# Designs tried in a protein design run: designed miniproteins, single chains. Part 88

Each design is a single chain, and the fold is of that chain. pLDDT is the mean over its residues in the fold that is shown.

## One batch from the design tools (miniprotein)

Design m3067
Fold by ESMFold2-Fast:
Structure m3067 (fold): chain A 72 residues (1-72)
Amino acid sequence: DKEKLKEAFDKLVAERLARGEITPEQAELAREILDKMFEELKKINPDYKLTDEEIEALARTALNEAVRRLRR
């Protein structure tokens, strides 16, 4: 469910931004990575419903990748 993924991601980003753990630039890149990951997954398994655990894993993976790419 795309809406659940967006909600989980937005909560994670808001929490990490509030604690100063990530930058706004990292959050923006993470959103782009997440959208691409979701698109690719739906191309492979269009009828598959993501579990709550898979949704959280995708959100964390996208955020971690953005932090890695924009690390000084």
Scores: mean pLDDT 79

Design m3068
Fold by ESMFold2-Fast:
Formats: C-alpha cells, structure tokens, sequence
Structure m3068 (fold): chain A 100 residues (1-100)
C-alpha cells in the first residue's frame, strides 16, 4: 500500500516536472526533482506515508511560493498553479485512503 502510494506520487511528480521543463519553468522543475529524490530516498528507507506527508506538504508550499515570487507571465502562473493543485489533490486523496 505505502509502496504503491510512493510509486504513484513519484510518477505524478515526474509528469509535472516534464510539463514544467517543456514550458521552460526550470526553477519549478528543479523543485519537483528535489521532491522526487526525497520520495525515492524515503521509499528505500522504508518510511511510512505519514512520515513523508509533512515533506510533501512543505514541497507544495515551496512550489506555490516560487510561483508567487518568480512567475510573472499569467499563462505560466495558471499552468503552474493548476499542476500544483493536481499534486495537492493527489496527496489529500492518499491521506484519506491511508485513514481508511
């Protein structure tokens, strides 16, 4: 269960990273790469989803802060916020599944 959650989130983050790179949003892509590396390390260490939940939430907040501070183009801002919303929604759904 936790291993599947890790794989699903890593795959989602890789898709979001690729979208950011294709759009030339390299700073956001680098932040997502750090999240991927942290999740892969946590998975290898056998950490539970609960142990990484705070890290995932901090990553989302860092992405949103980067958008607010560094993204000035309205279309790029809308794309970035949309992708961050997808990530946040996925995290919330996995948190709910874990509590069942």
Amino acid sequence: SDEQIYDDLINLLKKIRDIFRERGLEGLAELVDRMIAQLEEAKQAGKSFDEILALLREGVEELRRYVEEHITDPEDKALAEGEIDVLEFAIEQYEKVKKL
Scores: mean pLDDT 86

Design m3069
Fold by ESMFold2-Fast:
Structure m3069 (fold): chain A 80 residues (1-80)
Amino acid sequence: MIMTKEQAIKAVEDTLKSISPEKAELARKVMEALLEKGFPVDEAVRAATYIALGATREQLAKQVGPEVADAAVEAYEKYK
C-alpha cells in the first residue's frame, strides 16, 4: 500500500499515543530519521513503532532487516 510520509507519521502517533505521548514522539523522531536516510515508508513505520515499544535489535532485524534495524537503534539511542 502506498502511504504518504504525513499518513505514516500520523499512523505511528495514533498507535502509540494511547500508550504514551513520549513513546509516540520518540517513534516519530526515529521514523523521520529513517525516512531522511531514504528507507521505505513501510519499513520506517514498522521499525520506529517496534523500537519505541521496546523491541531488541535482533527482533527488529527479523522484521525490517539488519540495515534498517541498525539505523533505527542509532536514531533511538540519539533521541531517547
Scores: mean pLDDT 76

Design m3070
Fold by ESMFold2-Fast:
Structure m3070 (fold): chain A 89 residues (1-89)
Amino acid sequence: SSAEEKKKKLEEAYKEIREKLEEIGRQYSWFFSESAVEAVFEELKKVAKYDMEKVLDIMRESRNLFEIMAKLMQLIRNSDNPKLQSLLG
């Protein structure tokens, strides 16, 4: 069903997000703690539920956690979705 296809795509997106965060965390382990990486992953999962494609673009283009967070905050601020804006405060 269409709902099952959407669920599979979201699960694949979560896997891509995790793998990219683990790669960044490994390269900068002296600066980014495992708890910081997990916190960023949980926020990315929340945003991906509303706009999966834009979150994947952020993950593909970003080189470090600061770029990811900056682009994520910009995505939330530029969103017309009230639920997405509430995630930033």
Scores: mean pLDDT 76

Design m3071
Fold by ESMFold2-Fast:
Structure m3071 (fold): chain A 87 residues (1-87)
Amino acid sequence: PVPVSLSKPGIPSLEELEEDMRRFPEATGAILNSLLGLAAYSSSLSDEEKQRIVDMLETLLARFGHLLSPEELAELRAMLAEIKKSL
């Protein structure tokens, strides 16, 4: 393997995020908030890349939202809806 680092952190794959949430369910809120931050604050991402993050967030909330408190789940859904309006 060749260590090639790009200046971008990379958009994590849905499969990788699902594995992380299965192994470390306590990290679910942190992972979802990090993805929201990427979609909301990164001006370097294309609309296509932001849409991919939105699609991943929708899938992850559907599959792993039960690991969050009802309040945190509602907040994340509201923030996601706001990001979707900006796309």
Scores: mean pLDDT 74

Design m3072
Fold by ESMFold2-Fast:
Structure m3072 (fold): chain A 75 residues (1-75)
Amino acid sequence: SDRQKRAEVAAAIIEKGRALAAQGRARDPDRGDAIAQQILDIAGDGSGKTMSSSYAKAKEIGDQTIKQMQAIVDA
């Protein structure tokens, strides 16, 4: 269902975001905190409730958020 797929996208953002936050913190604590905040803002508790009702749109936003978090690490 779209609800399950949105939760799956949120869980993927949290998992990838945690790895990126750890990588960011190794460079700069503020960078790690910025990534952690993005995880909370987009994925919340991992339920996918805050994401678009469309799975396709939720996946698109999720992919873009992961790219944004990677850019913070790479800055």
Scores: mean pLDDT 73

Design m3073
Fold by ESMFold2-Fast:
Structure m3073 (fold): chain A 87 residues (1-87)
Amino acid sequence: MVDDQIQRSGQRARDMAIQAGLSQQQADTVGQLSRQLHQLGRARQDNSPQIDDIQQQINDIQRQLQDLGVDRDIMIDVLGVSPSVFD
C-alpha cells in the first residue's frame, strides 16, 4: 500500500516544475525530492530518536530543491510542506 498523499504530492511537484519551465529530468528529481521531504516531515513529527539526522536530510533536500529553482514558498504552497519543518 502506497501513501496516497505522498504520491499526489510528488505528482504535483513534478507538474509544477514542468509548468515553471524545468526539464522533464529536473521535474522527475523535484517529484522524488518532494516525496522524500514529506516522508522525513512525518518522521520528524513522530519524535524519532534520529530527529537530528532527519532535520539534516530535510535541509539537504531543501537545498537541492532551491538549486533547481524551487523556493521555500513553492515547497509550502505546492508541495504541502508544513512551514514548521523549516523552523
Scores: mean pLDDT 70

Design m3074
Fold by ESMFold2-Fast:
Structure m3074 (fold): chain A 61 residues (1-61)
Amino acid sequence: SAMDRKLANAETALATFETLAPHLSPAARAALVDEMLRGARAKWSPELVAEFEARLREIEA
């Protein structure tokens, strides 16, 4: 379903971020988060965007 694809895409994006984040400068990491959230807001529901942002912030901690 379209929702299953969005969830799969969100999980792939989170896994990519988690893999890359330890190897990025703080500035590059912040820029990547901004770009990922920009993309998410353009394509996904506000509820999915909020969950995605919360999980990105958890990885940043």
Scores: mean pLDDT 81

Design m3075
Fold by ESMFold2-Fast:
Structure m3075 (fold): chain A 88 residues (1-88)
Amino acid sequence: SVPVPQEAVEILEEARKLAAEHPDASGVERSVILSIVYVKKEIKQGDKSKEPLLKALEEALELLRAGKEEEAFELLEKYEEKVEEELR
């Protein structure tokens, strides 16, 4: 299994909290964009363990931009659950 970094869990937990507190996609979109930029930087520096997180964030951003906020939140929540499972 690919090791899940603590920073990935923290980013996903923050995105999840924002989704729960703010049903409007604009707030979540900003956090997802910031997370994508951060994760891309780390992958470019050699941390390929974050590649699955990047894919999940990019898919969520596409859903948010398409106005499918529920599907985006569901995808992020599902990925967060997978990350927590891997750490158990």
Scores: mean pLDDT 67

Design m3076
Fold by ESMFold2-Fast:
Structure m3076 (fold): chain A 108 residues (1-108)
Amino acid sequence: TAAAEAAVAAVRSGDAAAARAAVRAALLDPATSLADAERVAEAARETPDDAVRAAAAEAMIEAAEDPALPRERRELAARGALETALTLPDVLRSTGLVLRAIGVLLDL
């Protein structure tokens, strides 16, 4: 989808604020398929920029915490946030995001 393509481009741009906004928009867009959502999560995990990974993980967990999202998308977003957060060098930020992601997965 256009939203998913924009999110991948924003992640690759190195702009953390743009990545956060675009990743969240893509995951909340009902036109975004699970395959497109997974591509967005994969781009977030693969980016070498720690600030972009942190911003994307925060966007993914915010989407996963939205009870209006379908269960499968919430699960994908929470797993993406968890996997991305585990690669962050800031252990306190990583721990906070990991705990939020686990909380969503346990609530599903």
Scores: mean pLDDT 83

Design m3077
Fold by ESMFold2-Fast:
Structure m3077 (fold): chain A 104 residues (1-104)
Amino acid sequence: SMMKELRRELVLLGASISVAIMHLLTSKRLGTFDEEEAEKILDKVIEEIDKNMPIFRKVDPKKAEELEKLKEKLKEAKKNKDFDGAIELLFKISEIVQEVVDEL
C-alpha cells in the first residue's frame, strides 16, 4: 500500500529526529557537547526533512507549510549557535511529524 510506504518513511524521519534530540541532550548532560558535531546532526535532520517534504505536502499541505517555517527557524538557530533553541525546534518538528503519521 502506498499509504503504508509513506507512513514508514515519516516514522523513520520521526525516529531520526528523536535520535538527534537524544544525542544533543545527552552530550549536554555529560559535558561532552561539541558544536561542530551538533551542527552536523542539525544539517542531517534538515536534509531528511527536505527529502520527506513532498510526503508532507501530499498528506497535509498546511502542516508542510508549518514544517517549512520550523525548518527555516532551525537553520537560523544553527547559524546563531542557539543549540537550546534548536532542540526546542526539533521537539516541535517531531510533534508535526507524529501528527502527520497519525493522519496516515
Scores: mean pLDDT 90

Design m3078
Fold by ESMFold2-Fast:
Structure m3078 (fold): chain A 65 residues (1-65)
Amino acid sequence: MEKNRKIVKIREETEKETGHVLIVLISDNEIIVTSLSSSKEAQEAAKKLAERLKKEVPEYEVIEG
């Protein structure tokens, strides 16, 4: 049974296309991309960043939060 991983680093990222502020939570094996805004546009920005990170750091499990 998989235990919750510790968050090692929290990073705020501004998505260049939309200007939405995204929260990136980085643990040893996982990256969680989420937005503090519940707007559909902010969620789409988080999804785009997550898809980009999956290509750039395939060794991490990238999760949309």
Scores: mean pLDDT 66

Design m3079
Fold by ESMFold2-Fast:
Structure m3079 (fold): chain A 78 residues (1-78)
Amino acid sequence: SMSRVEQAREVLEAIEKEWESVPESLRLTVEVARRIAEYLVENPEASDEELEEVALAFLREQGADDEVARLEASRAAL
């Protein structure tokens, strides 16, 4: 909904403002959050499953195999 999109826009603004302060160890996590928020702004009715696929696609593109395995294990645990 519109409120969800507004929250995503606020997340994107916060990331842009604080990017220089993001620790290198958290950079991948923040980039995933940015990709999800960008997708949600463009696709306001996106499902949680669709957002998770966006995150996985980005992580695979980055070669983050450990992070992909962690997210897939999290899915299996639910």
Scores: mean pLDDT 79

Design m3080
Fold by ESMFold2-Fast:
Structure m3080 (fold): chain A 90 residues (1-90)
Amino acid sequence: MEEAKKEVEKAVEYALKAAELYPEYREELEEAARKVQDAIENGSKQEALEALAEASGILREVAEKSDEETRELALEAIAYLVEAAKLLEE
């Protein structure tokens, strides 16, 4: 759990950096980040996994629509969310 929280913290950092570069998705990314942090801290394992999957979907959409710099930040955030999900499942 603590290791998964560290990966989520890194994912949130990169997601918020992407939100700064892509203001159209700022509110959506900030909400997703808040939801993931709440689920990992206060939710069940299943709720955390669902929040991670939802956030990853939003970040994939950002990566597809954005420039290279924003895409790299979004993909880095996704990588940390994937690692957090693995730590929660194993």
Scores: mean pLDDT 83

Design m3081
Fold by ESMFold2-Fast:
Structure m3081 (fold): chain A 84 residues (1-84)
Amino acid sequence: MLERLLSVPHVGEEEAEKLLEAAKAPDFQAFVDRIREIDFKNEKLKKALDVLLGELPATHPYSRDARLLWRALLEVRKEIERER
């Protein structure tokens, strides 16, 4: 699961661990709330998350990175649900 997040642009080991913990949330609303609480130091990753959460327009230069991040998070969440 961690390897899926590490494949996303601008996601390092620390960021991947924080995203993995957020993905363990019991429902979708809790998952979104946990992601909003993460303070990433990487500005490019912050912008990708802002696009993903609807804070920035989908036409933003980081929209592709936001899509890759979203796909990785959904795959990780599916794997966690399968292990429960």
Scores: mean pLDDT 73

Design m3082
Fold by ESMFold2-Fast:
Structure m3082 (fold): chain A 59 residues (1-59)
Amino acid sequence: MSEETKEAIEKGIAALKKAAEEYGAPEELLQRGIDRVKAAKTAEEAEKEAARGVIEIQK
């Protein structure tokens, strides 16, 4: 996995954790988002999955 993809995954996970703390999301919802971000093959996929997870947490 490229360094850029690793950084995108780390930032995505950090954003998901921050959103979960801010909106009081259940652990299952946060973990689901993290799993999708970790499964990303590219930095772009990691960013998209992180954004999707944050939206789910906010709803």
Scores: mean pLDDT 81

Design m3083
Fold by ESMFold2-Fast:
Structure m3083 (fold): chain A 94 residues (1-94)
Amino acid sequence: DELIKLMEEVLKKHGVEVKREELEWIMEQNGEELKRVFEVYEESGGDLEAVEEKLKELAKREGLVDDRPESEVEERIRKAAEMAVKLYEEMKEV
């Protein structure tokens, strides 16, 4: 609940309007994984590589790596890790 409120505030600050119901749905589907990614970032002391490894593990679990060139998967994971870290840092300021 607090994570959803914080995400809504951060998105609103950046001019992104999103319905609370949509955020709740996203968190309901991916909330545990997102929380775990944030935990890895905190536990590693801000190690982006650790976040990338966790996201790669999740992608393999979902079978996403089997249908794509490894280079494309790594690029997407890197961008996702950067976005997750940026969001986590914004949440720390709120």
Scores: mean pLDDT 61

Design m3084
Fold by ESMFold2-Fast:
Structure m3084 (fold): chain A 86 residues (1-86)
Amino acid sequence: SDLERQSQQFYELSQQNASDPDLAEFYRAMGEYLRHRHEALQGDRDTRIRNLTKGNEAAMRSLLYQRRYLKKQAQKRAEEERRRRE
């Protein structure tokens, strides 16, 4: 399915960005979120509830690491701008 392919793509992005722990964990958590969403669509009611819960946990984790990554990127851009003015 599209969700399964997108999940795999995020896992690949996580591996490609392993040198940046915040970005790697963001992509891994996004992959987990989409995988659980896919699994929820393939199962019965109990499988759906379980996977939606796990998916929500992964989504919250992705937001945490996205915020860390974006803050880090903003700090780098501010430092680069400061150095350019010297």
Scores: mean pLDDT 86

Design m3085
Fold by ESMFold2-Fast:
Structure m3085 (fold): chain A 72 residues (1-72)
Amino acid sequence: LEEAAEKLRELFEKLKKAKDVEEKVKISEEILALLQSLSEEEAEELAKRERELLEEADALMQEVADELRAAA
């Protein structure tokens, strides 16, 4: 779980610094893939440990989805 939490923080920082919609989408997909690779129990434990980080990441991913929808 430590590797997953560390990778999540790294991806989240990349997402904050990304300027291009395509880059933001790619990073968002990597975050989702990481979370989906975890078991339901592991994902729940990660969420409890990094709740604020995951909430901020979710908000940024929603912004990316809005930008992509507007561009499409």
Scores: mean pLDDT 73

Design m3086
Fold by ESMFold2-Fast:
Structure m3086 (fold): chain A 111 residues (1-111)
Amino acid sequence: MEDLKRAIEAFEKAVEALKNGDIEKAREYLQEAFDLLRKYVPKEVLEKIASLPYDEQLEFIEKMIKESKDPLLKAFAYLLKASYYLQRGDLDKAVEYFEKAIEALKEALER
């Protein structure tokens, strides 16, 4: 639980940095948050995503968002989608999906 709380704090700091236009600081916080969160994602899910072509990875992520009842998997899917928009310079969409991921992570803490 402690690492999950730290991941949430790091994502919140990343969102604040993005709103301030500090992309490099946002990337630093995102790396910290992803490193903390990675251990909570089942190995089988990570291996499946890594095995798929990029276009099929996006389809799988969208399916996880739509069909998953696990707040942690849903949060991870939102984080991947937010990173997709960040890499394309769509800061508004990146912030939107990071905020959705933070809410899903908070729901995971209430279990």
Scores: mean pLDDT 77

Design m3087
Fold by ESMFold2-Fast:
Structure m3087 (fold): chain A 88 residues (1-88)
Amino acid sequence: SVNPVYILNKLIAYALLTDEEKVSIDYLTENILHISKKQLLATLKHFGLEDLIEGDYISLKKLREKVKEWIGGEFDPEKLAKVYLSLK
């Protein structure tokens, strides 16, 4: 079974710990999240984040912009990433 909250929290943490504008879905699923592409796509759909999908890539820049909107203020990306990694 897919835990979509856990997958999203790891994806957010990865986006916050990197300056990359985008990541390939293959690299993200195989090396970072250790899930199938189907599980990643299902997670993004579940949270209404399908707009992050740009062909074979996920826009980390758009995800970081959404996180800034969700928080509504200034934050330390490394400290916030640690919080997301601690969530189950």
Scores: mean pLDDT 85

Design m3088
Fold by ESMFold2-Fast:
Structure m3088 (fold): chain A 83 residues (1-83)
Amino acid sequence: DFLRALLRAHAELVAERRGAPLEEGERRFEEVLPEELALAEKELEKPFEETFAEALEEVRATEDESTVASVEEVVRRAEELLR
């Protein structure tokens, strides 16, 4: 359920940075989640968690520090949501 956690973490982070209520972030997450999950499952040959781990290592190697920090914050929040 890592993809669900990532989508929720991203929605919460976006709502927080816009100064919007958390309730708005939750609403957007609930609207988007079924469609995003269906698309991800169709396009991934491997489990999303494995594919994302590989992509995250590539981002750490190739992107600037601010982009890496933003991606790692979303991942950190997603991992907390899985607890």
Scores: mean pLDDT 61

Design m3089
Fold by ESMFold2-Fast:
Structure m3089 (fold): chain A 66 residues (1-66)
Amino acid sequence: LDLLRLLELLRQLDPDGSGYVPAADFREALRQAGLTPTDADIAAVTNSQGQVDYPAFLERLQQRLL
């Protein structure tokens, strides 16, 4: 898992700092960072508009690395 690469990709996908990225783009960023998340993992942090709350996802990921 390349966490720094993931953070770089997410920053590029969310230049306005809204905290949200499209689910399809998020899935691709995770794949490029060496992650193959399940649809359920992505759905848990995706709103009804198909936008991913990536700060919440990253917080959960960092907590699990303890």
Scores: mean pLDDT 75

Design m3090
Fold by ESMFold2-Fast:
Structure m3090 (fold): chain A 74 residues (1-74)
Amino acid sequence: SRDAIIEEIQAVVARIQELLAELMKTDPQAFERAKALAERYLPKIQEAADAEDWEGALALLKALLAELEAIKAA
């Protein structure tokens, strides 16, 4: 369902925003790395969204989330 994938995208985006906010408060150097990583992913995510490739956009968001979680865990 298109609605289901959009809800999943919104959930992943919210989790990414929460992780970035936490890193900003707890580890400013890790936040800088996380921000640079997000900035590299954003054009690709936007390209997928503009093409209405919601599965591609979700896959990129999940990949970004996994890398951000790895930064927080280190």
Scores: mean pLDDT 87

Design m3091
Fold by ESMFold2-Fast:
Structure m3091 (fold): chain A 56 residues (1-56)
Amino acid sequence: ASKSAEQEAKEFVQAFSKSSKESLIAFLQQEVDSADDAQRAEAQAVLDAAKTILEK
């Protein structure tokens, strides 16, 4: 389904506890690093949104 990067990031943060934020960030970073340019932009947006949520 079509989700905003922010919504997708919130779902990932909910699935991964705050105590494993490093694991979540590492997972999302790997997705960014292995993605095509178009997919990388979307993956980067999810990573950035997840970092913002976790910094609160």
Scores: mean pLDDT 73

Design m3092
Fold by ESMFold2-Fast:
Structure m3092 (fold): chain A 119 residues (1-119)
Amino acid sequence: SAREEDAKRLLSLGVPEEEIPKYLDLAEELQKLLPDVAREEIIQAIGVLYQLIDAPESVREEFARRLGVSVEELEAAIEALKNLDAEALAPTVRRIIEAGITPEDVGVLFLKDAVDRVV
């Protein structure tokens, strides 16, 4: 089913199995607010934002810069994700999708941060 494929994608992006149902429900609400956007892209954007929850400040700053938002706006979007607030989250989800930012891009930022800490 589409819901099963969405669940597998969220799991692959680091969302714990126990939290997947709440993010699937969030994706359904986001789809109502973003009917022009593919469900797969909404799921990917949720995964991207989820990876930023425990991200170092340097990763959040660089992500905000690439997205073209302030760090404060990004932090508000991360809090909206934690609170499952689809209406507050929808503008940032659209921006991530339109910017073409992927989970792989976030992975590169984590890797760069790790290297910069060693050097």
Scores: mean pLDDT 85

Design m3093
Fold by ESMFold2-Fast:
Parts: C-alpha cells; structure tokens; sequence
Structure m3093 (fold): chain A 81 residues (1-81)
C-alpha cells in the first residue's frame, strides 16, 4: 500500500510537470499571438496538449492540475474566438 501511494504521488508529480510545461507553452503562444506571430494551428496544438494534460491529471487523481490545465485551454481557446 505504501509503495502504491508513492507511485501515485510520482504520477501526480509528472502531471504537475506537464501542467507547468503547458503554462510555459500557453504563455509563449499568447505572447506570440499578441505580437501577430502565432498561427491558428499553434494555438490549436496548445489546446490539445492542455486537454491531454487535464485527462492524465484526472487519471492519477490530481484534480488541481486537471482544472488548471482546463482553465489554460479555455484561455487559449478564447483567443480563437
């Protein structure tokens, strides 16, 4: 049981790292969009990455990272509207 809890904590850590990568990617995409250098395809790829991150976070029970990734995806999606 302790080994299983430690593995779940590592998986949650990995999901959090993916969310941090998503934060960096989303920030750069928003910055590039404001500068007029981001393409629609780049923003769509960022959304897909964040949605995948949210799904993986939920699989390991990391609801905080899942919600953060969803909020970031919504922010990037709003730029396409």
Amino acid sequence: MEEEERQLEQERGDASVLTLDGLDLAGRSIGNYNDGTATKEQLESTIEFLEETARRAREVGDEVSAKLAENLADRVRSLLS
Scores: mean pLDDT 72

Design m3094
Fold by ESMFold2-Fast:
Structure m3094 (fold): chain A 60 residues (1-60)
Amino acid sequence: MEEEIKELRERYEAGLAGVRDGLAAATSPQEVEDLQRGMDALRAGYEEELKRIEEKKKSL
């Protein structure tokens, strides 16, 4: 559980760092909007995978 959660969190943080760099470089409203949607998708995916891992460990 610990290692799986750590790897998931590290991937999420790396994804967020990429989006933050993209936002700093963004020059159009469309780029900002696309990056904001990307952040929302990353967070939703992280929360869903985290819940799935926790439920799997509890069922074992």
Scores: mean pLDDT 79

Design m3095
Fold by ESMFold2-Fast:
Structure m3095 (fold): chain A 74 residues (1-74)
Amino acid sequence: STMEQARELLARMRQLVEEMRAKIAAGTLSEAEKQAMLAQLEALMKEIGRLLGLSEETLQETINELRKWMEEEM
């Protein structure tokens, strides 16, 4: 079901965010790893947004703001 798919994607997104936080805290996050993890996070967010019926424009704006925030903070 759509709800089961959304829960699965959200769980994967949470796991990825926790992995990123752990690597940042340890000082082990390389630029290549950061780019790969951001790409995975963006893909998961877009899939969740499609399942929930969010507009592509709203999703892309949110993703761009998160990327900018992460680059400024890290």
Scores: mean pLDDT 75

Design m3096
Fold by ESMFold2-Fast:
Structure m3096 (fold): chain A 87 residues (1-87)
Amino acid sequence: GLDDATKYYIPPVDITEEELREIIDGLKSRGAEIVAVLNGDGLITRHVIIPSLGIPELTSVDEVKPGDKVVLFVPSELYNTALKILS
């Protein structure tokens, strides 16, 4: 159904650990499930990888709907931090 659509979100490149926690908490508090965390530069990911996947982008955390499944792209230096926050 439309409420079970998979979407992706790319935070800003210079995101801090605190801002990453706020994004994860914001997604979860709005009823989204974070189904994957992938490392990637937002520019490369947006222009190279994501167009091949055919899934829509969340323009902001506020656009999340209950039941959304979110693929979260994070800078490589925060990848392990994101995995720990979600475990």
Scores: mean pLDDT 73

Design m3097
Fold by ESMFold2-Fast:
Structure m3097 (fold): chain A 92 residues (1-92)
Amino acid sequence: MVEVRVTRAPASGPGDIELEAEAVGPNGAKGRARLRITVSGDTATVEAEAYDEDGNLVARKTATVPYSDAIRTGVRLAEEAAREAVKANEAK
């Protein structure tokens, strides 16, 4: 099972939220995902990107959701992206 940790980063602008998720596999493989949430009216766009240890983009996940669901959806997408990065690193 993969352990995931989510840390809130300082917001880069008004209405923006940045989070970072790090995942570690059972054999020590690591994966990191960066999440950005951008608020527009009553909706939010959530974008999660994960990179392998060589700096290659291995997962990108995006969703537009109601503002009330933005944090929950964002955290879920960041965790999923980080787990995909762990799998990519384990496949090497």
Scores: mean pLDDT 72

Design m3098
Fold by ESMFold2-Fast:
Structure m3098 (fold): chain A 77 residues (1-77)
Amino acid sequence: MKGELQSLLLMMKSISDNVPQEVKNSDPERLSKKQLEDLLTKMHKSFSKDFESQKGTPKYQLALSLGFKLLPKDYKV
């Protein structure tokens, strides 16, 4: 589970131009599960702004697929 959160955060960081500074400065390997979930939540909010521009990218689709299981259900793209 923690490894899935780390992988999701790394993928979202690599494909979004609108990454929050706190997410950019994060090291996923050094974060707790809660810290990973908090950063993924912030990343998801930022990521939603460029959804259409990155739609269809394999990394984007994989990140969204994992995100729907791991991120709060109230967050939508």
Scores: mean pLDDT 60

Design m3099
Fold by ESMFold2-Fast:
Structure m3099 (fold): chain A 58 residues (1-58)
Amino acid sequence: GPVDWERAGEIAGVSKETARRAYELVVKEGLNGEEAAKRVGISTEKAEKAAVAALATQ
């Protein structure tokens, strides 16, 4: 089913667009959490939290 990006963003403390982009960089581009976080302009903890929240809402 579709991921609830709005909820994932709220849990991670970022926008839904930011949460989706961080997750896509990790899953599709194969970047580690630190590199994805740098690309998006957030902390590694926020990027990891967004990815975990997105997986939990599937």
Scores: mean pLDDT 78

Design m3100
Fold by ESMFold2-Fast:
Structure m3100 (fold): chain A 84 residues (1-84)
Amino acid sequence: SADAVAERVVELAKELDKDGSGKASRAEIVEALKRLGLPAATAESIAADIFEALAPGSDTVDLEDLREYLREHAAASLVRILEA
């Protein structure tokens, strides 16, 4: 489901957030998406869209904001790309 995909992306980003800040960098989000099976180019495009929507001009996004955004806007597209 879209909710499950959103939660999995956040869990992977938390694993990559080694300092426990509760925030994810663009590189960490790209890596999380790649670990879900997305091609690097697709992961980069999705991460760019996330940062434009949630944190324009910032180097990090809040993981709670990321979860909510993905549930509402991106998780359905991710489900379609990964297997549907």
Scores: mean pLDDT 72

Design m3101
Fold by ESMFold2-Fast:
Structure m3101 (fold): chain A 75 residues (1-75)
Amino acid sequence: SPLEEVERILQDFEAGRISVDEALERLIELAKRLGWEDVAAYLEEIAKLPDEAEKARRTRLLGQLMARELRELEE
């Protein structure tokens, strides 16, 4: 499910198994598949941020927001 995919991306990112850029790429792809054009655009803006710590923090936050929205839609 899309929810399980988001949760796995966040878990892999937090565990250091994937980079912030890999996490963003996967979240952008998922948002586009879901038709969430505004979310995908916002994730693409996060990918342009020069500060790696802020980029990572915003990636986590957006991923968590995506998971919450998917949970409300699927459950």
Scores: mean pLDDT 86

